Designed miniproteins, single chains, continued (3). Designs and how they scored, part 30

Each design is a single chain, and the fold is of that chain. pLDDT is the mean over its residues in the fold that is shown.

## One batch from the design tools (miniprotein)

Design m9009
Fold by ESMFold2-Fast:
Structure m9009 (fold): chain A 73 residues (1-73)
Amino acid sequence: MSAEFARAAEALTAELGGEEGLLRAVAEAAGLPLEEVATPGEERPEEVLLRAFVALARLAGHPELAEEIERRF
């Protein structure tokens, strides 16, 4: 799962023109400001991280992973 997801995220990153494109797409899909999604580190609220990961999983073609993440929280 994790390795397949990482590979899918890498492919999506390439399709969106790099990491900046990926972060923008994730922010739009999650309904979050780009700045919040792009902010590194432990200062980011857990809810923001959760929404970003759920959006990324759906964009990467793994809706089952998104559902699993949502179910845990």
Scores: mean pLDDT 69

Design m9010
Fold by ESMFold2-Fast:
Structure m9010 (fold): chain A 73 residues (1-73)
Amino acid sequence: SEQELEEELAARIREAILARLGEETVALAEEAVRKSQAGNTDFSEEEKEAALKVLEVVAELAPEVLARYEEAK
């Protein structure tokens, strides 16, 4: 189903982010997201850099991974 493909796509993107950036960078990015969701934008330089790296990887991978999953169904 469409929902099943979306869940697989999300899982693959998360795994690819971890593989490319590592757990430490992902943890820093998650902290930045947590602060942002709480209305706190006082990020450290490391948190800001980590968040940008994750966004760049997501922007690169999302179209490619989506295309592969659409082709595979």
Scores: mean pLDDT 73

Design m9011
Fold by ESMFold2-Fast:
Structure m9011 (fold): chain A 68 residues (1-68)
Amino acid sequence: HHMEELIKKLKENQKKIIEKVDEVIASLPDPARQEALRRFVDLYPQTFAALDGALEAIEKEIEALKAA
């Protein structure tokens, strides 16, 4: 199913995005900016969890439409 594959890829990308953002922040020469930006990394798991929930809800709607 396309949606199941998409959700799997999204979860994988979520982890990669968090790791990459942390690497970029760590590479910045400005410690104050690093600290400010690191706060955004803490928000990513919550944001992507909400997106995953939305995608699961959409998948259920698609299955309902197929059954109708």
Scores: mean pLDDT 67

Design m9012
Fold by ESMFold2-Fast:
Structure m9012 (fold): chain A 73 residues (1-73)
Amino acid sequence: SQQQVQALADLLTDAALSVPYKVALFKKAYKEAKDANDEATLQRLKEALKVVAAQDPELAQTLQEAAKEVDSE
């Protein structure tokens, strides 16, 4: 669980990856977890977002808005 959270946070903060790619990846993972009612994965995504917020608060805000879009569908 903690290793999965850290792996997601590391991927989302990887300087080699574009912001649009990170947003698309996060939104897809969040939507798939929500559609499956996978509360454990949703919790891991939210915990990874907290780690991202410590390093890149602007990216974390963008990812949080992507999650809200999915929640509004």
Scores: mean pLDDT 81

Design m9013
Fold by ESMFold2-Fast:
Structure m9013 (fold): chain A 61 residues (1-61)
Amino acid sequence: LAREAGIRLAAKSLGVDAERLREALERVEAGEWTYAEAARELGISPQQVRAAARMVETVAA
C-alpha cells in the first residue's frame, strides 16, 4: 500500500505539510471533519482537499 507516497506527493503539489495533510484526511475519513474544515486547517480550498484524497487513493492502488 502506497498511501504514504500518495500523501507526500499530494502535500508537495499543494504546498502543505504531509503530516498535517494525513491528519486532515484521516479526520475527514472518520467523519470528524468535512472537506471544508480540513481545507481551513490546511489553508487550501475544499476542492484541493478532495483532489488530494483522490490522488492518495489512486497512488495507493
Scores: mean pLDDT 78

Design m9014
Fold by ESMFold2-Fast:
Structure m9014 (fold): chain A 82 residues (1-82)
Amino acid sequence: PSPEEIEVEVDIALAEIGVAVLKLTASRKPLPKEVQDLIKKAEEYVKKATEALRAGNLEEARQYIDKAIEYLKKAFKLIEES
C-alpha cells in the first residue's frame, strides 16, 4: 500500500474508534437528539470512506473520512456540554 493509502486507513480506524466511544457513552446515559444524528452521519461517512478506499479512490476516501471526523468532533463537543 502507498503512504497515502495507509494514512487514510489509519484515519478510518481512528474514526471507527471515535464512533465506538460515542456509542458506549450513549449506552451509559441518554444523548441529545443532535448528538445521535451526528453519530449516524459519522457512521455513514466512515462507511463511504471504506467503500471508496476498497474501490481504490483515495481522493474520495479522504473527503469522506474528513467529513466523518468533522461530525465526530461536533458530537464530542456537544457531549462535553451535556
Scores: mean pLDDT 86

Design m9015
Fold by ESMFold2-Fast:
Structure m9015 (fold): chain A 88 residues (1-88)
Amino acid sequence: GEAVAEATQTGPGAGAGRVVSGSLPKGTGTLTINGVGAAEGGAVLVSSPDGRRAEGAVTEGTATKAVAEVKAEEDIDATGGTALVLSA
């Protein structure tokens, strides 16, 4: 999808929360994860402030940045929401 979102780490370490900025399209979208603690194969859960969700997995990860493919039931403005990244 053309819409993209970013999740940015809010504190130090792999367990720190991530705040989302941007939009995710209905169906398959891309989430860029900035910060540590996101590894390929990890599960990703995005929650918008109004309770909408997108779920997926990290497809590529480095020490400081990852990319996840996520799926949403509807177009979501995820700005101000949260992202959780779980190890595989």
Scores: mean pLDDT 75

Design m9016
Fold by ESMFold2-Fast:
Structure m9016 (fold): chain A 85 residues (1-85)
Amino acid sequence: KQREADIYTVAAQVLILAGQVAEWLGDRETASEAYRGALDLAVKAAELGNKEDAIKVLETVREHARSLGDEELAQEAEKAIEKIK
């Protein structure tokens, strides 16, 4: 299942980029949605064995969620990091 783990990891990274673009354009709602999607995909990648890359994605989600004031998403990312570590 390494190919599946890699697909989820890359998909999560693409959603991070989408969130950053949305944030740059001032679309905070779309940015939060993209970062939440990245969180879900990163958790899946970690379950399939890509823990290190998943943690990096989740750390990025946590950082951007905090900057957006999305405390719920930041807390979910933090809990996901703690569960994976």
Scores: mean pLDDT 86

Design m9017
Fold by ESMFold2-Fast:
Structure m9017 (fold): chain A 95 residues (1-95)
Amino acid sequence: ESEELFKQGLEYYKQGKYDKAIELYDKVIKEGDESLKAEALFNKGLAYMEQFNFEEAIKDFEKLLKEYPDSKYREEAEKNLKLAKEMLKFFNSLK
């Protein structure tokens, strides 16, 4: 059932419905196995990146790296964390 929720979230993500995707990813993070939780955290962070919500993206990527360090998403999470921090600095420089 958590995998079905994740697939539904991914479908909303593909449609640009990032708020709905995030809601479903949050349910997966609460109920899924460790692998599925790591994947949901990664995709939640990506959804926040698409919304330019870099502060929330940073939190999700940092949580993934801290709680799921052996995840196959580690390298991509580190890359996206760096990008999110750079984008946050850029946007903060605007005001």
Scores: mean pLDDT 86

Design m9018
Fold by ESMFold2-Fast:
Structure m9018 (fold): chain A 62 residues (1-62)
Amino acid sequence: SESQLFVPSMTPDQIEQKIAEMEKKLERLRALGETSPQAKEQAKVLEKGIEILKSALKKLKE
């Protein structure tokens, strides 16, 4: 699936796991040293996705 920002009805635990998986992918891109424009672009997409999910998670826990 190309839509990695899909969180219509996930539970808080599912959102936390999705964030953790995205953060692991981001760390792999960071390990590449941002030497690749493709890696930088994907890292930015993941960072934005993680922030969106963290905001959604915070709202759901309140």
Scores: mean pLDDT 73

Design m9019
Fold by ESMFold2-Fast:
Structure m9019 (fold): chain A 89 residues (1-89)
Amino acid sequence: SATEQELAAHALRRHAEALAATGRPGALEAAELFRKAAEAAAAGRWEEAAALEREGAELARPDVETDPAVREALARALAETKAYAEAVL
């Protein structure tokens, strides 16, 4: 549905913004992939969105594993995404 596309796109955009805010080169590149995934999700291109999300997650993994600031930023993005979904649904 349009609501599912909007919620998925919102979640992916917030994840991208959180990664970009860290300023780390790997996280910045991953953020671009998550932004593209958000655009694909908004258009209902679920296979493309899933592939881009998976690629972005793999690219961000070293920064997530080694940097507490990256983990904290992603945790905040997840909390915001959950709050947004609860407000819309």
Scores: mean pLDDT 82

Design m9020
Fold by ESMFold2-Fast:
Structure m9020 (fold): chain A 76 residues (1-76)
Amino acid sequence: SEALRKVMEAGAYVLAAAVLRVFGGDPEEILRYLEKAIELARKAIEDESASEFIKESAKAILEGAEKMRREVEEEM
């Protein structure tokens, strides 16, 4: 489903951001990846055809991405 693709893509962006953060990557690049994850997760939550499982997964990704974005912004 479209919502499942968005959740998988959001998860991939969060993982990429986490890897960059661990290895001391550019904070602006990390924030760009997190913003993409947040956008995709929000779209998955808003998708009327999405199962409860997909929506819960998207919410977890959204919360994780928003937390990491705050931490990165505070370090800048």
Scores: mean pLDDT 88

Design m9021
Fold by ESMFold2-Fast:
Structure m9021 (fold): chain A 115 residues (1-115)
Amino acid sequence: MIKLSPEKKEVVKKAIEEALKELDTYQPTSDKPPIIPVKSRKDALSELLVEAARKASPQVETVVAGLAPYTIKPEDLTDEQLEKEVKKPLEFLPKSYRDYAKKILETAKEILDSL
């Protein structure tokens, strides 16, 4: 399980809630996905991204980014840096990945609430 100080947990939770609200109004410039799976994209990629988030190292940056791990530990980040890292993927996310990003963020929030 992800272990965060109560202070960092609250900052990350708030950033996730704000990111989820931003996803509802997100208007991407491109809707072209990089890969077309052999079965329905939403099912295949949603499950993959959610499972990746669950099975990834218990680091907030891996879960909220949902794409790849990076080397900075959550406890080493300031509140402002944590908010920026949570929101960064939304700036470049294609419309076809919006639902997948939402599932990763919802899963991250559920994990944080269980701590």
Scores: mean pLDDT 49

Design m9022
Fold by ESMFold2-Fast:
Structure m9022 (fold): chain A 88 residues (1-88)
Amino acid sequence: SPKVLRLAELLLKRRPEDEDEIVELIKSSSLEEILDAIEKVKEELLKKGGLTVLGQIIDRNEYLVSLLEKVDPEKAEEVKRRFGLYDL
């Protein structure tokens, strides 16, 4: 899905100026598209490797969940239930 690819790209970049676009993407995306974007972010961070990879995965997951809690709390609860914030 183009939404999955775009959401993953913006989460990987983690730029403050992208927050409004991320919010619109999560509002317009299904739960499955959001979960696919989380998995793609994890895959791309694992490919880069390095000592901070786990911390970067946790940061992107916590950031996404914080935005979801503000705009779609039901999707936020499903994401937290399916993927713990500390899961790899």
Scores: mean pLDDT 82

Design m9023
Fold by ESMFold2-Fast:
Structure m9023 (fold): chain A 92 residues (1-92)
Amino acid sequence: MSDEEVLEEAEERARALTLKLAEAGLEALVEGLEKVAAEAEAQAPTYGEAARRTAELLREAARAAREGDVERAAELAGEAARVAARAELERA
């Protein structure tokens, strides 16, 4: 499996999870995104800038979700997952 395939799978899973959380309501989506952002920030000692970038993108996704823009939230969550997956591949 290529690195690009791994990144695409991570992005697609994050988008799918974001849309599924949105079905439960925007409040659930915002809570989920903020929780994952905090978890990403906690990984900064291990992944440095990649962890911080992932957290930033997830906080932007939470902001989009608060505005009712679920499609933008899914896109930003996908970008965050791609950043995190790339950092994991570089460390493996």
Scores: mean pLDDT 84

Design m9024
Fold by ESMFold2-Fast:
Structure m9024 (fold): chain A 63 residues (1-63)
Amino acid sequence: PVSAAAARAFEEAGRAAGASVGDTSDDVTNMGGMAGAHTYLSGGSLEEGKAAGAAQARKAALA
């Protein structure tokens, strides 16, 4: 389980990363959120989740 606050932080990190490469779509934001949540649930920190979310969002935006 992920708290609503943690989930929102991952989505915001994904949205910001996507926006930095010109893609503000909900799909890119959701991909970032999911990657962040997965990292956090796998034992990562909130900071690591945000970084993973940003990286996945950039990858999705550039695909």
Scores: mean pLDDT 80

Design m9025
Fold by ESMFold2-Fast:
Structure m9025 (fold): chain A 59 residues (1-59)
Amino acid sequence: GAAARRRAAQVAEFVRAMGGVASADGTSALLSGAWVSARSLAKLTGHSIGDVRAGLRAA
């Protein structure tokens, strides 16, 4: 739905703001030279793991 797309877009923008690159499968992101899991990114952003995975796939 639209709300899920907005949350995914927020995660994608967070990765871009950090100068990062998301993995194609949405399981991790490269942030400031370090690989961060979707679980860790969920804790950092306050989003669910599902929303983070959707955002990373959209990034």
Scores: mean pLDDT 78

Design m9026
Fold by ESMFold2-Fast:
Structure m9026 (fold): chain A 71 residues (1-71)
Amino acid sequence: MKVKVYVDSTYTDKEIEELKRELEKLGVEAEIQRTPAPGLVVILDEQGNILAIGRTVSEMLKKLKEYLERK
């Protein structure tokens, strides 16, 4: 599935690449973008529906895994 991920401006290019690789391991193709909005990581589907919101990448990956396991 394709998802769009927003991370805050404090995330480094290395952290974004690591997140992209972790999502690819879950079978998820991700477009990752920085946003000026602080303190949240947001995952959206292709239609712009929110799939998961977390304060950290680890929290988001946990919520996304739980979402994928429901299917």
Scores: mean pLDDT 75

Design m9027
Fold by ESMFold2-Fast:
Structure m9027 (fold): chain A 98 residues (1-98)
Amino acid sequence: PNLDVLVEEARREVAAAPAVIEELRRLAEELEREGNLEDAEKLREAAERIERAARELEEILANPTEEDAKRIFELLTEIGVAEIEAAVIKVIARKRKA
């Protein structure tokens, strides 16, 4: 049961990743134009981490086995952590504009 659930979650994350990566890179460019170089760099790092994890997931998803379950979970966790870190930066940056 666990592998099928992980594969379904991984397929959703891989499908969503391009739009998330594009949004983070676009926001990083906006922050850089505003002089917020530190938060811009953190968003670019988050985008790169999501891109690398999604790419590896896509390779595994071509022929997933039970031996891949731990690696799928680790990659999903990496994407989740990067997305949470990016969300925190977005909230802080928005409050500084208010």
Scores: mean pLDDT 86

Design m9028
Fold by ESMFold2-Fast:
Structure m9028 (fold): chain A 108 residues (1-108)
Amino acid sequence: MSRELSVEEYAAVLIHNATLQELADLAVEKGKYEEVRKAAERVLAEAERHRDNPDVKALAEKGLEALKEVDPEMSEEEIRERLKRSIREIAEEFNFPKEAVELALKAI
């Protein structure tokens, strides 16, 4: 693939997509549609805020916060492990650059 995005931009996209996927899974598994919808809106707003200057750490922190708010019974360790798993799966499926994957995983 031609590199149209920076490593930071790819990492931001990866974290964003992994977060939205985990939120979607919680909506399906737990029926928390209203909480997930509001959490997704906040995650999208955070991504929009950083669209010109991707802040990988800020996006990761917002994703972790959103997931914890939707499912407060889930431990922080479980949320991090789920996000890392989704990051790896998405990265493998769409052949993301290894540097972007490493950056995204470090931010979690």
Scores: mean pLDDT 82

Design m9029
Fold by ESMFold2-Fast:
Structure m9029 (fold): chain A 65 residues (1-65)
Amino acid sequence: MKLTVTALTKPIVDLRTGKVYKPGETVVLPAETTTVSVNEYGELVVRSDEAVLLGDASGVKVTVE
């Protein structure tokens, strides 16, 4: 299965590299090794062995297929 993180109206930041994914961009990660949570600040946190992504939960979408 794949997990797709889409920047809809807010950017996504990779905390490991400092790379910023702008609105309209996507990141694909393996669903089997990826965890998704929302922190106390309303930020979506996606953790995998490949990336640690942070974005505003109101403007970022996660899909699994």
Scores: mean pLDDT 82

Design m9030
Fold by ESMFold2-Fast:
Structure m9030 (fold): chain A 81 residues (1-81)
Amino acid sequence: SILERLVEVTEKALKAETLEEKERLFEEAIRLADESGILELQIAAGIARIIVGVGKLIGEEFEALEEAAKILLEKAKELLE
């Protein structure tokens, strides 16, 4: 399911050790959330984008990607239960 794939991708994003890999995996997770058609995931994706955008502006992009990926993971797991 798209939810299981989103969980897998967000867990990989959290485990990624480089900024470039983490951002790539986060972008894939955002795309999966948007393509899901699930409003709660689309809202979570919107919030996640804002967090990453702010993180980039203040020089905390890696930390922002961690927080944003956690939000997406938590929402995807919630919807799987």
Scores: mean pLDDT 86

Design m9031
Fold by ESMFold2-Fast:
Structure m9031 (fold): chain A 96 residues (1-96)
Amino acid sequence: MEERLKKIAEFVKKNRDALRQELVALLTEIGVPEEDAQLFADMLLKYLEKGILLPLPLIAWIVIGENGVEVAQRVSVALATLDPEKYPVLAELFDL
């Protein structure tokens, strides 16, 4: 588990701008406002770069508030059903 988190952290460091762009695009496609999508992406990637995996419901609660659980569920489904043609760098991250 620690070895996988180190690989994820190094991948995020190398591909941060591309991952941020793809995460914002994915989140806005599922109905998250662009400003909230940017904050969510920045928070997730900042901690992943340090080898820390924040729970999606926690990030959603901080950024969106009390409806964060429903948003976190939609984000989890979107990441699990990710189109690798639209989001190739993000798909590669989750294949690590």
Scores: mean pLDDT 79

Design m9032
Fold by ESMFold2-Fast:
Structure m9032 (fold): chain A 94 residues (1-94)
Amino acid sequence: SFSNLSASEQQIAKQLAYLLTEEDPEVIKEIAPKLAQELNSVSTENIPKILQTAEELASQLVDPELIEQRKPLVLSLVLPLLSPDKQDVLLSVI
C-alpha cells in the first residue's frame, strides 16, 4: 500500500488516519479543510489507495467502531471541498 503512494500521498494518508482517530470534533473541523485541499492536489485515481491506507493505519491505533463513528463527520467536512470527480470516487469507496 505505502510503496505505491508518493511521499506527499503517504503524508495525506497519515493525516486522514489521524482525523479518523481524533476524539475532539473541533480539531477535526480545523484540520479537515486543509486535508481536502491536499486531496484536490493528488491524482483522482490514487484517492482509493490513500483512503484504504488511511483506514489501515487508523485500525492499528483504534477500534474499528471509533473509525466508523468519525467517518461521517470527516466526510461531511471534506466532501463539499473536493472537485466533483474526487467526490464521485470518494463516495464509491466508502
Scores: mean pLDDT 80

Design m9033
Fold by ESMFold2-Fast:
Structure m9033 (fold): chain A 85 residues (1-85)
Amino acid sequence: MRYRVELTADVSGVKIDGAAIALPTGESVAAAYDAATGSVVATAEFDSREAAEEAAAAKVRPLALVSDGKTTLQKRAVEARITEL
């Protein structure tokens, strides 16, 4: 069985050119910016429920945000969703 973890972080008020969210595993995943909602969304897939739950466990994650050519590191609240594939 495979599991998809979707992490959504609100970055309202910041013009985003690129973003990445760090997972608890130490892996960094690229995030897509949605200007309509002011959020960035990162998606990762795992082969076990335990790995997916570990990735989704933290409510606050480090984000790398690129805005106007400058990279900033911020901790942001994230909403996590796990989907069984």
Scores: mean pLDDT 77

Design m9034
Fold by ESMFold2-Fast:
Structure m9034 (fold): chain A 94 residues (1-94)
Amino acid sequence: EMEKLIEEVKKEGDELIKKSKELLEKAKKFYEESEDYEKSRELFLKVLDLNNEYSKKLEEQAKKVGRVGILYSASVGVQGIASAVLSTSAKREE
């Protein structure tokens, strides 16, 4: 169950990074080539919104794992720590 949560958040994170890169490239193109600063700004804001939604999901998963994780990490070991590390890393990533 905890391994599945780690797999799911990692998969969503990878997809978010890919989509964020695509939106940033499109925003940069509007900014540099078209001088369409409003469209560029809207695309940058969409990237921030996507990152905020992912951060909220990580926070909710961390809360679930954190409360159950003491009991589960006493029996299984590393998995609870891995989930906490992923949540902390995501909040500090640029």
Scores: mean pLDDT 59

Design m9035
Fold by ESMFold2-Fast:
Structure m9035 (fold): chain A 64 residues (1-64)
Amino acid sequence: DEEKLRKIKELEEEYRKEFRRNGQQIIDDAVLYMEALGEALSKPTIGEMAREGALRAEAALAER
């Protein structure tokens, strides 16, 4: 149906325009989210740091 194909193409064009308009904002939001995750992962809790320290100490004692 030619009419349906026309409507699909019109919707694709509108979708592409919306993506171009909001694409930069989506990218900026994704970057902020990834930076926040990186910061959270680079700042382990005091409990996690203490656990890692204990595991390293146990490994060092087991080797000697």
Scores: mean pLDDT 65

Design m9036
Fold by ESMFold2-Fast:
Structure m9036 (fold): chain A 67 residues (1-67)
Amino acid sequence: TIEITATKDNAVVLRDGTTLKKGETLTLDSKEYSITTSSSGELLIVRDKDGRIVAFADPEGVKITFK
């Protein structure tokens, strides 16, 4: 499970200190994650390799994790 501790400038900071930026793909323990931006709410959406939403974050730095 991805846990977001902070957000800033269209990027999220994960529990282990790893940064995932908009438009990038992150690989953790052989699992791929990507980040997109919601066009309606400026919400950052984190998806796993199967396209499943695993976390949301907003630019306000709020920690939001699903599962």
Scores: mean pLDDT 65

Design m9037
Fold by ESMFold2-Fast:
Structure m9037 (fold): chain A 73 residues (1-73)
Amino acid sequence: AVRISGVVSAEVDGKPMTVEVSIIVPAEEAPDEEAARAKLLEVARLAAAARAGVPVSKVTGVKVESLEISEEA
């Protein structure tokens, strides 16, 4: 398994929001840094929408501020 941790900045309804994410996924879902970055962005968009109580379509301006990838047993 792979742990993906990071900080993502986004805008929700024109307001800035920072989301911290730490998830564990099967290695086949994060075979490289690009895949891990995509997974981080997906989870961050969902988390931002949930925190604001809006649909994911209202989450814009998404940017990865930090990304850490590590092997998990």
Scores: mean pLDDT 81

Design m9038
Fold by ESMFold2-Fast:
Structure m9038 (fold): chain A 88 residues (1-88)
Amino acid sequence: GRAISAEELRELAEKFLKEKGLPPLPSRAEVRKTSKEALAEALKKLAESEGIERELEEIIEEFEKVTSGVDKETIEIYKALVLAVAEA
């Protein structure tokens, strides 16, 4: 499909988290301050967590459906960000 903007991707993630009763995404300013290592650690920790794996899998599937035109690095950042917030 067509490329999707980072803003649209964030809005979809925020809507999905709200519908599932999960915590909201960090602010855009906080995302800019989060290092690649911090996002990777958060993703690893959530992958090892129990009880929310299904909700996390559904979030990842939704990103994959809408991100066909977005670069892989942007996709990975938003996936990690969504997963990091799901623990809170």
Scores: mean pLDDT 52

Design m9039
Fold by ESMFold2-Fast:
Structure m9039 (fold): chain A 93 residues (1-93)
Amino acid sequence: GMEATRLAREALELAKQGNFEEALRLLREALRVGGGRLSPEAVELALETAKIMVKQGNFENALEVARLILEGSENVTKGIGYALRIIGDILDS
């Protein structure tokens, strides 16, 4: 729904400000209000949020975002791909 995508967009803006705990809280809320699913747009916003977390050395929260993407993705294989991209970004840090 529009609400889940809005929450994911707000999470990205909070991550850009360094507010990683609030960004993660909003992504969890996005998954909840989406009934356990994230739209492709919300997944892309969550992926960008995780990239910012990795760049700032916040690996634990980035891995939690990867878990939320895997849980919320309509396509499990694509969800695994996004999770592996986050892990790759951590290894390249």
Scores: mean pLDDT 84

Design m9040
Fold by ESMFold2-Fast:
Structure m9040 (fold): chain A 63 residues (1-63)
Amino acid sequence: GDAFLAAIREIEKRVGAEATSKILEVVQSKGIENTTARELAEAAGISVKTAREILEMLKKALA
């Protein structure tokens, strides 16, 4: 829904479009509940702290 699109736009502002695409690919492949911050950080080339914040934003938007 609308909250999910808003979260994607916020993520793009923080990490850029390429990293956002990689984040969404991992989440879509594994599911949000099976995705770890470490995996997102590695796939997107971002810090684990940033990856944790992004993962929490996506979980909240999908609730």
Scores: mean pLDDT 83

Design m9041
Fold by ESMFold2-Fast:
Structure m9041 (fold): chain A 52 residues (1-52)
Amino acid sequence: RAAALAHVRAGLRAKGFPDEVIDWMAARIVELTGGDPAEIDALLASLRELEA
């Protein structure tokens, strides 16, 4: 869990989200994906495409 949260937080921070939102989003993403690295990476990639 801690490693998954750190990974998601880093990805969201790189996207320019505020720290207060990052904490909430990271917790929800880990809960929704069950902490699976592949699902987390797919979701972060999806967020990148929405910014394009």
Scores: mean pLDDT 71

Design m9042
Fold by ESMFold2-Fast:
Structure m9042 (fold): chain A 81 residues (1-81)
Amino acid sequence: SALEELRERLKALVREYAEATGEWSEEELAAGFEEIDRLSEEELVQFAAVLTATAARLAEQGLLPQSFVEEAQALLAELEA
């Protein structure tokens, strides 16, 4: 389903974020992915919005590439559609 696709895209984005920042272990990522599978559509939008805002702040500080913020914004727009 479309929602299942969006969950997988969010998981991929979260993995990229974790790899870029080093903030999460593989065990923490696995737990986070299980949580994403349980989120409602509204909660997915909220999660993506928070991730996007955090990524934008880190990019301003030079800790994350601006291209990542653009990918996060694109996913958020699709989740809100």
Scores: mean pLDDT 82

Design m9043
Fold by ESMFold2-Fast:
Structure m9043 (fold): chain A 96 residues (1-96)
Amino acid sequence: SKEELREKITSPIWLSDEELEELAEKVKELAGELAEGISLSNIKKVVEAVRSVYLLTGRIPTLEEVKEYLKLKHKLSEATIKKLTPVIEFILSLLK
């Protein structure tokens, strides 16, 4: 559910790679067409970015903060980040 996804993303508990992959699969399912053509690996990186910024700041990240994290930590290209933007906005909308 959207509520369960929100709780998992904002939780300060450590998540395994398997648990992060399960969250990425749930994001892909709930985002539907917004996640079409996007790899599970890249959705997982978006989930990690949102969680990391949230846990560091204690607040819902901005779109620009998530993009910057993806660029600096995951070294994603600007073209890849542009393709991920609708999924980032979808996740951020669930946290509001």
Scores: mean pLDDT 84

